# Designs tried in a protein design run: designed miniproteins, single chains, continued (3). Part 54

Each design is a single chain, and the fold is of that chain. pLDDT is the mean over its residues in the fold that is shown.

## One batch from the design tools (miniprotein)

Design m9862
Fold by ESMFold2-Fast:
Structure m9862 (fold): chain A 78 residues (1-78)
Amino acid sequence: SAMDERLSELGLKIAKLSKELSDEERKEVLLETIREFLGAPDASDAEAVAAFEEWMKTMSEEELLEFLELLLKKLEEK
């Protein structure tokens, strides 16, 4: 489907940009993206991960697309 193609394309772009970063930089970008997307700017790393895991249980494909687009944008800014 068009959604599957879009998700695949975003995944490949994210993977390509992520490999240019250190493990620490990848973790930082992911956590920054989670905090912004979920509106939890004061969350600890553990709290951000837990909130993201909870969100993943109820997310739509459209919400996942929006998250991945935000992640790609933040990776491109590094």
Scores: mean pLDDT 84

Design m9863
Fold by ESMFold2-Fast:
Structure m9863 (fold): chain A 72 residues (1-72)
Amino acid sequence: MKLSEEEREEGLKQLDKVLAKYEEALANNPDKEKIELVKETIEEIKELLKNKELSTEKVEELQKKLEEELAK
């Protein structure tokens, strides 16, 4: 389902918090390639949220994929 404007704004705030958390975690084990991958994925999610094209379930799926990539 498409997000409302309020849900989109809340999603962007949550993504900013997630990005800050991952940046802090990666600062303890600096892998530039993983940092770039995380940043690119977060920016893609933000663009989808701004366009109201991203569901909550899709955000959770993308967060899970990021965690799996960071574990490699």
Scores: mean pLDDT 65

Design m9864
Fold by ESMFold2-Fast:
Structure m9864 (fold): chain A 91 residues (1-91)
Amino acid sequence: IEIRVTFEYADGTVREEVFRTSTLVSAQFLLMAVLEEHAAGASRIRVEVRGVSHDDAVAFADFTKKLFEGLGFKVVSVRVGGTSAVVEAER
């Protein structure tokens, strides 16, 4: 599983974090940690997961959506593919 998180800040700065793991649970945990470190001050965040089953892509997208909502972001896009998902949120 590969997770890519892109943070866009109000000043135009962009940060990208990429990590790999073998399980959905570890992917969710790593996403939480990365958001805790870098979401403060971000105006837009994009999360992409690849190399998952369709069921895991759905579960990861739902988890990411709830996590963004808990952080005060508005989810603007959710795309789920056969082996991937992309969730985008703005503040």
Scores: mean pLDDT 76

Design m9865
Fold by ESMFold2-Fast:
Structure m9865 (fold): chain A 117 residues (1-117)
Amino acid sequence: NKEKILEEIKKLIDEMVEALKNKDEDKYAESQLKLSKLFTILEYYLKPSKELADKVERLQKDPEFKEWIDLIKSLSKEELIEIIEEIKEYLKKLAKENPELKPYFESLIEKLNELLE
């Protein structure tokens, strides 16, 4: 459902923030890669294309990403837009609370804005 996918995205963002604060490059890269894949799934269900379909089909082979795909697939386009807008607000809050990491949050907000185009 919408709440479960929102919690998962926020969890990945929080893990990324923790990794950045701890200068844990491996954990940062892992969290960033998972967020990127999750955004690819969101983009596909908002704006289906052959290229995105092929990427999502490959991700479906991983049980973790298959669970996210099944959750996102169950949502309406309106609910997907609501998720993106809520994550943007969460990132803005994190930028205020962590001004030293603001460029990382602004980069993610820019990526989310691209999904809504």
Scores: mean pLDDT 87

Design m9866
Fold by ESMFold2-Fast:
Structure m9866 (fold): chain A 81 residues (1-81)
Amino acid sequence: SLKLKSPEAQEYLDKGEALYAAGEYDRAAFYYVVAAQIAEKNGEDKKLIAYLYEKAGEAYAKAGRLEDAAAMFERAKQLLE
């Protein structure tokens, strides 16, 4: 599992992973996005932030929210440029 510098970001990531495992993909995506935003604000490694946005994109895609999924994947791609 990913380990983040921010305990707050880690809590959102852990909750997102639990929701994803429970099949609550829309809620999981929200928690992954919040984790990514907190991690980004705290100067986390861009590769880790990109991975969090990719996780949010996967969760949105499973929830059938394809436009939101595409936005998350695009943000992840921009971080790795």
Scores: mean pLDDT 89

Design m9867
Fold by ESMFold2-Fast:
Structure m9867 (fold): chain A 74 residues (1-74)
Amino acid sequence: SSLEREVERRLKELVHEALSRLAAGEPVDAVIAELRAGVERLLAEHPELPESVKARLRAAVDRAIATLRAAAEA
């Protein structure tokens, strides 16, 4: 749906913001905590999304976080 794509786009923007903050030298744990908080705020703004879609988006964010941690520690 157009709503699902819009929420996915906003999630990608939150991940890009986290990447920019890591590139600026911010602590990894603080950046990841704020990213997780931002994701949960975004999902809470869209109660109309099916729980299966929210679960899939959270799983995608978890994979992005694992990649961000690996990149920051490299």
Scores: mean pLDDT 84

Design m9868
Fold by ESMFold2-Fast:
Structure m9868 (fold): chain A 64 residues (1-64)
Amino acid sequence: LSEEQRRIAERSLAELRRLQAEGVGEDPAILRAARKELAEALGDPSLLEATSIDELLARIEELL
């Protein structure tokens, strides 16, 4: 990851953890939007395959 992509990933991890804590991660529209934005921002289309906030978090953590 570039330094900019790393900053995006770290910020996104914090935001996703907050959504998970608030129970909002159960909303499929929010998960779909997050997957698309992060796949585009981080340049990793495998993020589109995440089926839950937990899986999306795990995939992003693996990139760091």
Scores: mean pLDDT 77

Design m9869
Fold by ESMFold2-Fast:
Structure m9869 (fold): chain A 69 residues (1-69)
Amino acid sequence: MDEEARKLADEIIELYEKGEALDESLIPQYEELVKKINVELIKRILLEAVLERHSATEEELQHALELIK
């Protein structure tokens, strides 16, 4: 995988661990990430992060999937 893409993904996961919601407040960050790396890679990373976290809601997951689609 792209090393820079993985680093950016790790940063997003870290934000999630701090309790940041995957919602409108994170949209600008995910939009920039989509421009920098492969959409398929982002989709996989976001899906794993959202599903793995207890604070993740189905609404947040749906919003993230629509953003990267």
Scores: mean pLDDT 57

Design m9870
Fold by ESMFold2-Fast:
Structure m9870 (fold): chain A 107 residues (1-107)
Amino acid sequence: MNDEKIREVAERAKELARELGLPEVVLEAIEVLERVALTGEQPSEEEQRILEEGLEAIDAATPDVTFSEEEQREILKEARELSEGRGPLSRSAVLSLLVILERLEKA
């Protein structure tokens, strides 16, 4: 069940990134985060570069996006629920995916 929800979050984030006209590296970064979230495996050096470039592009495209204390709490709660029973890398990736999704939804 949680794997399907993680895939849904990643798919929605990619759809929003396309609608906003974000560069392909953003889609690649979301795909890397999805795999790390599902497998808990460490990203390769190439994937780490993709993550860094993709996250920088998201930040540059959404500079005015901020989260209220309530929104931050809900994101953290959902991340914990989706990553329950998973390792630290998987939990970190799930949180990153949810932050990206919420950030793109506000853009």
Scores: mean pLDDT 86

Design m9871
Fold by ESMFold2-Fast:
Formats: C-alpha cells, structure tokens, sequence
Structure m9871 (fold): chain A 67 residues (1-67)
C-alpha cells in the first residue's frame, strides 16, 4: 500500500529531522490506516522505538494500537 509506505517513511524522516509538523501528519495518517494495517504498523513502530527509545509519539501510537 503506497499510502502506508509513505506514512511510515514520513514518520521516520520527521523523527530524524525533528520536524514536528511532519511527525504530526504521519501520526494522523497511521492512526487512520491502523484498522487495516495494524500488524505492519506495530512492527515498524517497534523497530523505530529501538532507534528513538524516549520518543513520546512512538509510545503514544503503540498505546493507541493496544501494545
């Protein structure tokens, strides 16, 4: 899914760039896509959490997804 790949990439790029707007938009898109793509999003977020262990957005998204 192109939209899922773009949203995942935008979240990772936003976190690396410390771009709050990009992170926020990616978060909203991932929350919208979560009902159809929960497993893939959770796996991506778990990998990203290893790189950004103290990031509140990753933690909030994992909590939203029931992890």
Amino acid sequence: DKELEEALRELEEGLKEKNAEKIYEAKLRLMELAPQHRERIVEFLKKLKKEFPNDGVITALLNYLGV
Scores: mean pLDDT 84

Design m9872
Fold by ESMFold2-Fast:
Structure m9872 (fold): chain A 74 residues (1-74)
Amino acid sequence: MTPMEELDELRREAEKDPEKAAVWGEVEAEMAERVAAHIAAHPDWSPQEVLRYVREVVVPEAVRRLRERLAALD
């Protein structure tokens, strides 16, 4: 699976449980904040460069963090 597909699968599983859904909400907020901060720091970047950063850095980190936090709840 791609990291994006893996993140979506983890999100769907997390949303089945209210405690895990709360963890997903925090990870989603952290991703949004990081992307927004990165866009603000790099105003000269093209949309394609931003999307590459999201796919190669933000999403893989979010998958790692979400897996770690969900495992801690089990």
Scores: mean pLDDT 82

Design m9873
Fold by ESMFold2-Fast:
Structure m9873 (fold): chain A 79 residues (1-79)
Amino acid sequence: SELARQQEELRKMAEEAEKTGDIEKIMETARFLAEVLRRQAEEDVRNGGVFDEAQYEEFMAFLEEQEKKVEELAEKLKK
């Protein structure tokens, strides 16, 4: 499936970022992960899965907070 292909690409990106220590690649990997998780949550809500609308909004807010923390960590590691 398309989702499985995105997850495989994420794995490769994460591996490369870890090997190179490239902060930009780490940030790209984190952003791609957030996009994949957002898409999964949207599909779950649309299909009447585990997430309801309130849980979806909470999860999106959580992802945004985690992205900012990863960005802050990457900035500290660069310095």
Scores: mean pLDDT 70

Design m9874
Fold by ESMFold2-Fast:
Structure m9874 (fold): chain A 68 residues (1-68)
Amino acid sequence: EKEKQKKLIDEHFEYLRKIGKKNVKPEDLPTLDEEIERLREAALKVLDQGKTFNEKSYEALKKVYEKL
């Protein structure tokens, strides 16, 4: 179950990265990628603590997506 949660997290962040690359100038891509990585790391940290990927993690994803 936790492995499935990690894959869902990775899938969501990869999707955000693809959308960002399409809408953001090449010069801004490193900043976008860093923000996405921070959110991914936070979600993975929750899983490592014996918790599940929850709605707070999805809420953070949503906010990044809205900025795009």
Scores: mean pLDDT 65

Design m9875
Fold by ESMFold2-Fast:
Parts: C-alpha cells; sequence; structure tokens
Structure m9875 (fold): chain A 78 residues (1-78)
C-alpha cells in the first residue's frame, strides 16, 4: 500500500542519501507513514522534509528528497 511504500522509501532515503542513523531514519520513516495515513500525501511530504531539515540536511536536499518520496507514494496510491 502507499503508506508501506512511503515508509520504505523514506527509510532508504534517510539512511543512504541523508546519512541518518538507522534508529532515527526508522522513526522518521514511521512518522512519514503515519502522516500519510492520517493527513494524506501533503502531510507526509511535510513531515519528511521537516525531519530531514532537523537532522541537518540542506533545504534544497530536504525538499528534493521529500518530493521524490511523495512521487513514489502517489504512484502506489493510484
Amino acid sequence: NAAEVARRSARVVATHIAGLPKEEAQRLADEVAQALETGGIDAAEKVFRDGLLKAGASPELADRMAKAVRTVAESEAA
């Protein structure tokens, strides 16, 4: 489902692209999936972007990565 795909994509991006510790990346991915289920795709994108910014990612990187996860989740939800 879209939430599971968003969770896995967010975890991979947070760990391997943004360089977050495994435990932090997993918590952020779970928060993104929860936001998608309760607030929809815009909420999920915002949570992921804000989480990456808090972890020290640049605004440009955070925005690009959040949009990438959004695109994957939207493709699964269609």
Scores: mean pLDDT 81

Design m9876
Fold by ESMFold2-Fast:
Structure m9876 (fold): chain A 77 residues (1-77)
Amino acid sequence: SKLEEAQELRKKAAELRTEVDLARSDFIAKHQEEYEKLSLEERNKFADEEVKKRGYQPLRDEADELEKKANELIKEL
């Protein structure tokens, strides 16, 4: 069913986001002292720049596309 397909896509997107979030959290933990000295705007960019540099951006993009497909399937119900 479209509902089951949408749920599978959302599960895959969540797995990809978890992988990226773990990499982001690991980077922050290794650089905690520097992170704590940053402004709110700089903190938001700090780990995201490293994630992008290490090639994790395609995983984020894939997760976004999977969620978009899942939402379109639900919308067609």
Scores: mean pLDDT 81

Design m9877
Fold by ESMFold2-Fast:
Structure m9877 (fold): chain A 102 residues (1-102)
Amino acid sequence: MKKIEENGRMAQALTKWIAKQTAEQIEQWIEDYEKDKKRFEERVREVAKELGVDEEEMRKAFEKFIEQLKKAGVSREQLEEIIEKSREMVEELKKLEEELKE
């Protein structure tokens, strides 16, 4: 049960991060992952710290996301659609957070 809650928190963190990115910024993250692993790891650390999530779990989440994008052969247009869907999910999460405050 705790693992499901932790996975949910990581999924929310990743979705919130994706919603703030441009397609070009995500393409740079993919390039860093493939060509500059150290820069990728440093950027993951910064994002994990900003979002208040575990660095190792965030690294795994980013690696899984990038590998899924690479496997699917995602175009810029498809990447923009993923970002748009992430923005919709963030709005849904905001509504849920407002309900939980009441």
Scores: mean pLDDT 76

Design m9878
Fold by ESMFold2-Fast:
Structure m9878 (fold): chain A 66 residues (1-66)
Amino acid sequence: GSEIEEAKIAVDDVLKSAKNKEEQLKIARSMLAVLDRAEAEGHRSPVLDALRAYLEEKIKELEKEI
């Protein structure tokens, strides 16, 4: 499968482990913070860039629903 698609599935699986949308938002923000730190430390890849965009989109959607 696509590396990006596999990574997005892994993110979705983690978010599905949350009890509610508020917990999903907390987890998504925590994951984004980890990716932001990785970028600040010089870790760059198309997969990480796609995951950051995906998490930012999920956070915006969750913020509108809460």
Scores: mean pLDDT 82

Design m9879
Fold by ESMFold2-Fast:
Order: structure tokens, then C-alpha cells, then sequence
Structure m9879 (fold): chain A 58 residues (1-58)
């Protein structure tokens, strides 16, 4: 799904940045919220996995 690709790209950008910008963090949060809203079961699960990967990097 396009929403998953968008969220994955944003997560990768955050992980590779030494200091992620507030705009980048906001966009990622919005993408995560969109995933959960569009697909409450699969989207929420995918969102949780991406959040874990971002947290691992910091």
C-alpha cells in the first residue's frame, strides 16, 4: 500500500539523520496515524513495527 511505503521512507529518513527535524518527525507521526486509520488491524501492526525500528535507532 502507498501509505506503508510513505511511512517506511519517513522512518528510514529519521534513522539516517543525526538530528531529525521536527517536520520529519511530524510527517512520520502523521503517516503512522494514517496507517492505523486506513487499516486498523494490519496498518496498526505495521505502524507499531516501524515505531519500534525508529526507537531502536535512538
Amino acid sequence: MELREKAEKLAEEIIKADVPSPELVRKFGEAINELGAADPEEGRKFADELEKKVQEAF
Scores: mean pLDDT 77

Design m9880
Fold by ESMFold2-Fast:
Structure m9880 (fold): chain A 77 residues (1-77)
Amino acid sequence: TMEKLRAVLEAELSRPERLAETAREAIEAGKYLMKQGDYELAKLLFEAAVRAGRAAGLSPEFIEEAERLKREAEKKL
């Protein structure tokens, strides 16, 4: 499944430095997709940012912003 593939990719990027970079890139890509109207894919990227950010030990402020963006994408579906 796509969920299993995503989990495998996340495991391969399990180092905190790489996870932090992935989380930030996912936020940027998700915001771009929100602007393009691709809310389903934006939501998936914000979910990935939350998971990667938590795994990397990023700030509560970062996690809260990612969760907020995810909710905004969900409201557009």
Scores: mean pLDDT 80

Design m9881
Fold by ESMFold2-Fast:
Structure m9881 (fold): chain A 80 residues (1-80)
Amino acid sequence: MKSLEELYKDYVEEFEERLKKVVEAYKKGQLSKEEAIKLMEDELEHFLKVMEEKNVPQEVIEKVEKEMKKLKEKAIKEME
């Protein structure tokens, strides 16, 4: 059974990898900046929904959301 800390790290790491792929696609000219930002927002929403559907504790979901929002802001800055 995974600890809450391990579960938190798994979701954050998976989200960060998804953000890296979006930034890469933007840099290759496959996405506009607007499309890249929209995909990042959609990924955040999808992860929150998946965590809720898997009955992840609300305290873990809130902590993950806060971290994911910071990673998204950093990724958006990297698209300059």
Scores: mean pLDDT 81

Design m9882
Fold by ESMFold2-Fast:
Structure m9882 (fold): chain A 90 residues (1-90)
Amino acid sequence: MSKQELQDKLNEKIKELQKLVKELEELAKKSSGDKKKELEGTINLANLQIDHYKKVLNDPTASVDELQEAIDGADLTIKNLKDLIEEVKK
């Protein structure tokens, strides 16, 4: 896989994460008390991960291995956020 293909994949994962964060923000607005605080905490952590992935994506010195590690991390975060959204909607 080329470095450009990895950058394109990471960029798409960042966009998906941003969409999931917006969904969590809407769920947090409809929540109250401890549930709202837990959702806001998850949103804050997800935004820190997004900032990290953007840094890797925009670093011209980032290696193929660093890009792949970021993609793998983003995939795990996407899975965790999707699972949380489904749990909250039930």
Scores: mean pLDDT 87

Design m9883
Fold by ESMFold2-Fast:
Structure m9883 (fold): chain A 96 residues (1-96)
Amino acid sequence: AMSTMELLDEMEKLGLQFIEAQKTDQAKADELKQQLEKVMGQLKLQFMAELKDDPEKQNKILQLLDNMYESVLNSDEKSFKEYAAEVKRLAETVLS
């Protein structure tokens, strides 16, 4: 299975590909959206398990994941990259 950090890297990669596909290829964008939803679901489950004893940090990371996904759907590449960087930074503090 993919690690949490590998899933975050995959989410960022798929999100950037989705934003580009939205400009030129709606069928590809729809396919990438399905992949993003699957990766996001896996990330949420892994963070819930890893942070079960830290509800404040769990809630913060889950909210940032939702913000990342919303930014992708709005084709807001800047906000998406900023949220992705913050999630990765927080994840590294718990997965070290």
Scores: mean pLDDT 85

Design m9884
Fold by ESMFold2-Fast:
Structure m9884 (fold): chain A 97 residues (1-97)
Amino acid sequence: ATLLPNGAYASAPVPGQNGNGVGSYQRIVELARAGIPPTAPEYAEAVRRAVEFARRLQQDDGGFGEQPGSASNAEATQVAATLLKSAGMVDEAERAL
């Protein structure tokens, strides 16, 4: 798991600082479905990091790939759009959907 009980991420687990971000997006989606808003102070930093990574994955069509420069896929787009919406970036989320 990338998200600790206090809402903080553990140290980067992968060599080369290259996390795919999907696991982090899924965790944020789980928290949103449970009714825990990412706007809570304990989650704000985790959401900020995930949003920064998601923005690198966004294509010109508004969709998201799993890596920068990869083709858009439906699962990554849905997860990233949910994350952006949860972070208050509704316009970017709507563009992806």
Scores: mean pLDDT 55

Design m9885
Fold by ESMFold2-Fast:
Structure m9885 (fold): chain A 82 residues (1-82)
Amino acid sequence: SLEELAEEFEKLGDELEKQGKYRHAGAVYLSAGRLYARLDTPEAHRRAVELFRKAAELFEKSGDTDMAERARRLQAEYEARL
């Protein structure tokens, strides 16, 4: 399911973050957030918002400004739908 796939991506992101692979962790969290967004429920949108926020913070930490901006736009978009 999309939820199970998203949860696996979250676990991968957590592990990459622990390894200091911030840009890669950000990309994986971004993907997890997109999967939750596709479920199109308020609960899934809240999960997507948190994942987009984490992705943005990790991209900011790794100096990837363009990806951080993209993640922040997705965060704001789904916050507006709550």
Scores: mean pLDDT 88

Design m9886
Fold by ESMFold2-Fast:
Structure m9886 (fold): chain A 65 residues (1-65)
Amino acid sequence: SAARAAAMAAAIAELQREPAVKSVEARDGRILVTAGPGVGDALRVMGEGVQVELRTGLEVEVRIE
């Protein structure tokens, strides 16, 4: 839906502003986020992903480099 597309674009823009996030991609109606190296960055990005899922209902997958 148009509302879902707008929510996804907003969530991607928000995640791209997080210092611990290296990249964000939309794929098959979900958001894929890549965290920087290190345990602290990984935990931060996982926490941000959970917050986005709870707020938007979108599926967020987190990958660690």
Scores: mean pLDDT 81

Design m9887
Fold by ESMFold2-Fast:
Structure m9887 (fold): chain A 88 residues (1-88)
Amino acid sequence: MTKEEEIEAMILLMKARFALRQLEDLYKKAVEDNVPQETLDKIKKLLEEARKHYEALVEAIKNGDLETAREHLRRLEEIAFEAYKLYK
């Protein structure tokens, strides 16, 4: 991996970690706000899918597969957006 690719991998990892943390915080807030159970279950399902994409992104980076890592980041961001729409 080149130095430029290493920097991109770090940026992808940081963005993915941020998105996942925002989604985890959203779920926690939804629980605290006593959001309907049906909505909580949907957000929880999205959070579980987001965690799988995060794990796949980390694995892709370990294998030097930045293209696959970018695809998982995109999906992770899409999942976070879907969860935000369900919350409010």
Scores: mean pLDDT 86

Design m9888
Fold by ESMFold2-Fast:
Structure m9888 (fold): chain A 80 residues (1-80)
Amino acid sequence: SEDEFVEFAKETFDFAIQRLLETAEPSPEALERVEAALKNLRDAIIGDLKNRGVSEEKINEFKAYIDKKAEEALEELRAR
């Protein structure tokens, strides 16, 4: 179902954030790299959801979720 695709996409994004936070050093260069990696993953997952026929409403809900998670991750790195 669409909800299953969105849930899996959220889990994929959360897992990627965890890995990036575990490996990134607290430097401006690492911050830029993490931000770029999260943007690329965002674009790739959204493209996949669109190709699977997931509704624009569900994609927008997913965008709101990942944008919040990405900002929280970047704030955690800045606080280190």
Scores: mean pLDDT 84

Design m9889
Fold by ESMFold2-Fast:
Structure m9889 (fold): chain A 80 residues (1-80)
Amino acid sequence: LWDELTRELELAQEHYFLGQEALKQGDYKKAAEHYGKAVEHLRRARRLAREAGLPQDRIDLLDQLAEELEKKRREAEKKA
């Protein structure tokens, strides 16, 4: 469970970084795809965090982060 949670968070972070790099290069389509994958991994991490019994404030932070990345994905899609 904890290993799965950590892996999902690491994958979300990796895709966030790749999305940022794509934005710097003007590849808005690739940036949107990576931000979208980061959001998916954060949502999986959030589900695992609930199963692990993490406090609600920690789960809320994951939800907030996913919402911010979803905004970045939508903005990149509009520029693609």
Scores: mean pLDDT 86

Design m9890
Fold by ESMFold2-Fast:
Structure m9890 (fold): chain A 87 residues (1-87)
Amino acid sequence: KLSKEEIRALAEEIAERLEVSPRTREILLEAIDRTLSDPNFESLSPEEQLQLLSEQAREVAEERNASDQEELAIAWILAEVQRRVLE
């Protein structure tokens, strides 16, 4: 099970590897910060933690009017995080 610091570091690593835009990175980091600030985060299963992260990422992307390219980049990063955490 990954710690809060490990989840953030993993997402940052994947975002850097994919050469995502600064705005895509900002959206991703805000989604992560919202997820990690949830008082129930540590009591959630890994599957539930990833579901919460996906929900927060969708909400932040909508609030920030993310482009299709930014949404695809975020979805790819979240898929990689899921693979590392669950598989």
Scores: mean pLDDT 79

Design m9891
Fold by ESMFold2-Fast:
Structure m9891 (fold): chain A 65 residues (1-65)
Amino acid sequence: MVLTGKLVGTDPAKGTATIQLDDGTLATVTRDTETGEHTLTINGQSLPARVLSYHPDGTVTIEVL
């Protein structure tokens, strides 16, 4: 499943970015610093994910694996 949203916040120390999806839901993307793997957390559910694209305006496209 491919999701699109806007970047609303980042925490580089935690490898975390907060994204607002088109339906208004907030999702968190966390990057593992050792493996580079991304995890998407929505409503307390953690899913393996990949960031497909990033636009300078803060638009982000994410694939849920």
Scores: mean pLDDT 76

Design m9892
Fold by ESMFold2-Fast:
Structure m9892 (fold): chain A 86 residues (1-86)
Amino acid sequence: DEAERERERAVREGTEFLTDFLLNGAKSDMSREEAREAGEVIAREVVEGVLPGLFRPPPELQAFVEELRERGAAAREAARRAEAEA
């Protein structure tokens, strides 16, 4: 329960951050809706630990992506432990 809430919170926070980052970086090429969709996909893939190694974020974004990956891994492990107890 709490682990799932943390996972969804990480995805939501990641989506907001990445949407703003994409709009600032690719404002000429993306609508806000396109940036939000892309940001959500990236955030969810990072949190779930399936983002491919070919994704190369800018250095300023790299620390945030690693933080999301760690939060996602911790939430998935906590959910796995909770399920084993239930």
Scores: mean pLDDT 71

Design m9893
Fold by ESMFold2-Fast:
Structure m9893 (fold): chain A 87 residues (1-87)
Amino acid sequence: SMDDQIQQLKAQIDNLTQQMIQLIQQAINAQKAGDKATFDKLYAQIQQIQGQINTLLQQLYSLDPEEAEKLAKEMEKKLLPLADQLA
């Protein structure tokens, strides 16, 4: 059903978001350690995961714009505090 498809997309987005949080935390640690090579590798992986999340959010938006909007805001709330540490 459409509801099952929406739940599956939300689960995939959540899993990728958790992976991205872990990668960002690793990137912060690499930056603090002055390990530019590890930082650059992790940053590339973060960008790849972000691309995957964007594709899935686009699919979710096509099925349920309201749920997509809610999930995007929830992700932003989780990711912004971590992104600030990469400055």
Scores: mean pLDDT 88

Design m9894
Fold by ESMFold2-Fast:
Structure m9894 (fold): chain A 87 residues (1-87)
Amino acid sequence: MPSEEERIRAGIERLMELMEIMKEEAPDNPVVLEAMERMKELYEKAKKAKTVEELKEIAREMERVVREALGKLSADTFARVIERAAA
């Protein structure tokens, strides 16, 4: 059974992969580019996190950034991102 820390870190890696897919599908979208830079900052903070509680807060912020970016995509781009993420 994975630890709570291992589960959260796996979730963070999945959020980073989803963000990379968004960047590939919408490379010139300023919302996606801004979200990617924010995700990189949060990912570096996650690597330096000393407690599971700190890691949870970072993961929640990353999840919010991804959700907001997804909500700003066109329906067609959103569908392509979700299809690639589900594969």
Scores: mean pLDDT 84

Design m9895
Fold by ESMFold2-Fast:
Structure m9895 (fold): chain A 73 residues (1-73)
Amino acid sequence: SVREQIYEYAAKLVAEASGVPLEKALEAVREAQGDSDKLREKALSLGMSEEQAEEVVEETTRYGRELHEQAGI
């Protein structure tokens, strides 16, 4: 699903920026439930800086928009 693809992408960004394992990043992303504010808070809780957390939220939002455009929405 588009939602699952967005979660996988966000988890990859979080894992790369924070250094946590991908599985842990994916767990945090799923707990955020597509909420940008919750995703930012989860990223911060994993030791990311405010700047890194903001970048993850921005990139995840951009990726989601691109997927919806590709799907013809």
Scores: mean pLDDT 81

Design m9896
Fold by ESMFold2-Fast:
Structure m9896 (fold): chain A 88 residues (1-88)
Amino acid sequence: SEREEKKKELERAAELLKEPEVQKEIEEGKKKLPEAIKELEAAGDEELARTGRFTLEGLEILEKYVKGEISADEAIERLEALKAEHLA
């Protein structure tokens, strides 16, 4: 089942997000990514800017899931919507 595979991927991502070193890297990424996205947009690199926006928003969804703020089904739905919006 595609949904079952997506849940397994989400669970693997959640396990990584619980690691202190990964959490530190995500915190630094959240600080750096918004500025990098603005620089890419200013340079006209829309493909890279879109990838950056997807990454940043995707990390926010994963963090909400790890904190128990949203369900696995809701996280999957939001991530699929982001893929359609930024990577279609």
Scores: mean pLDDT 79

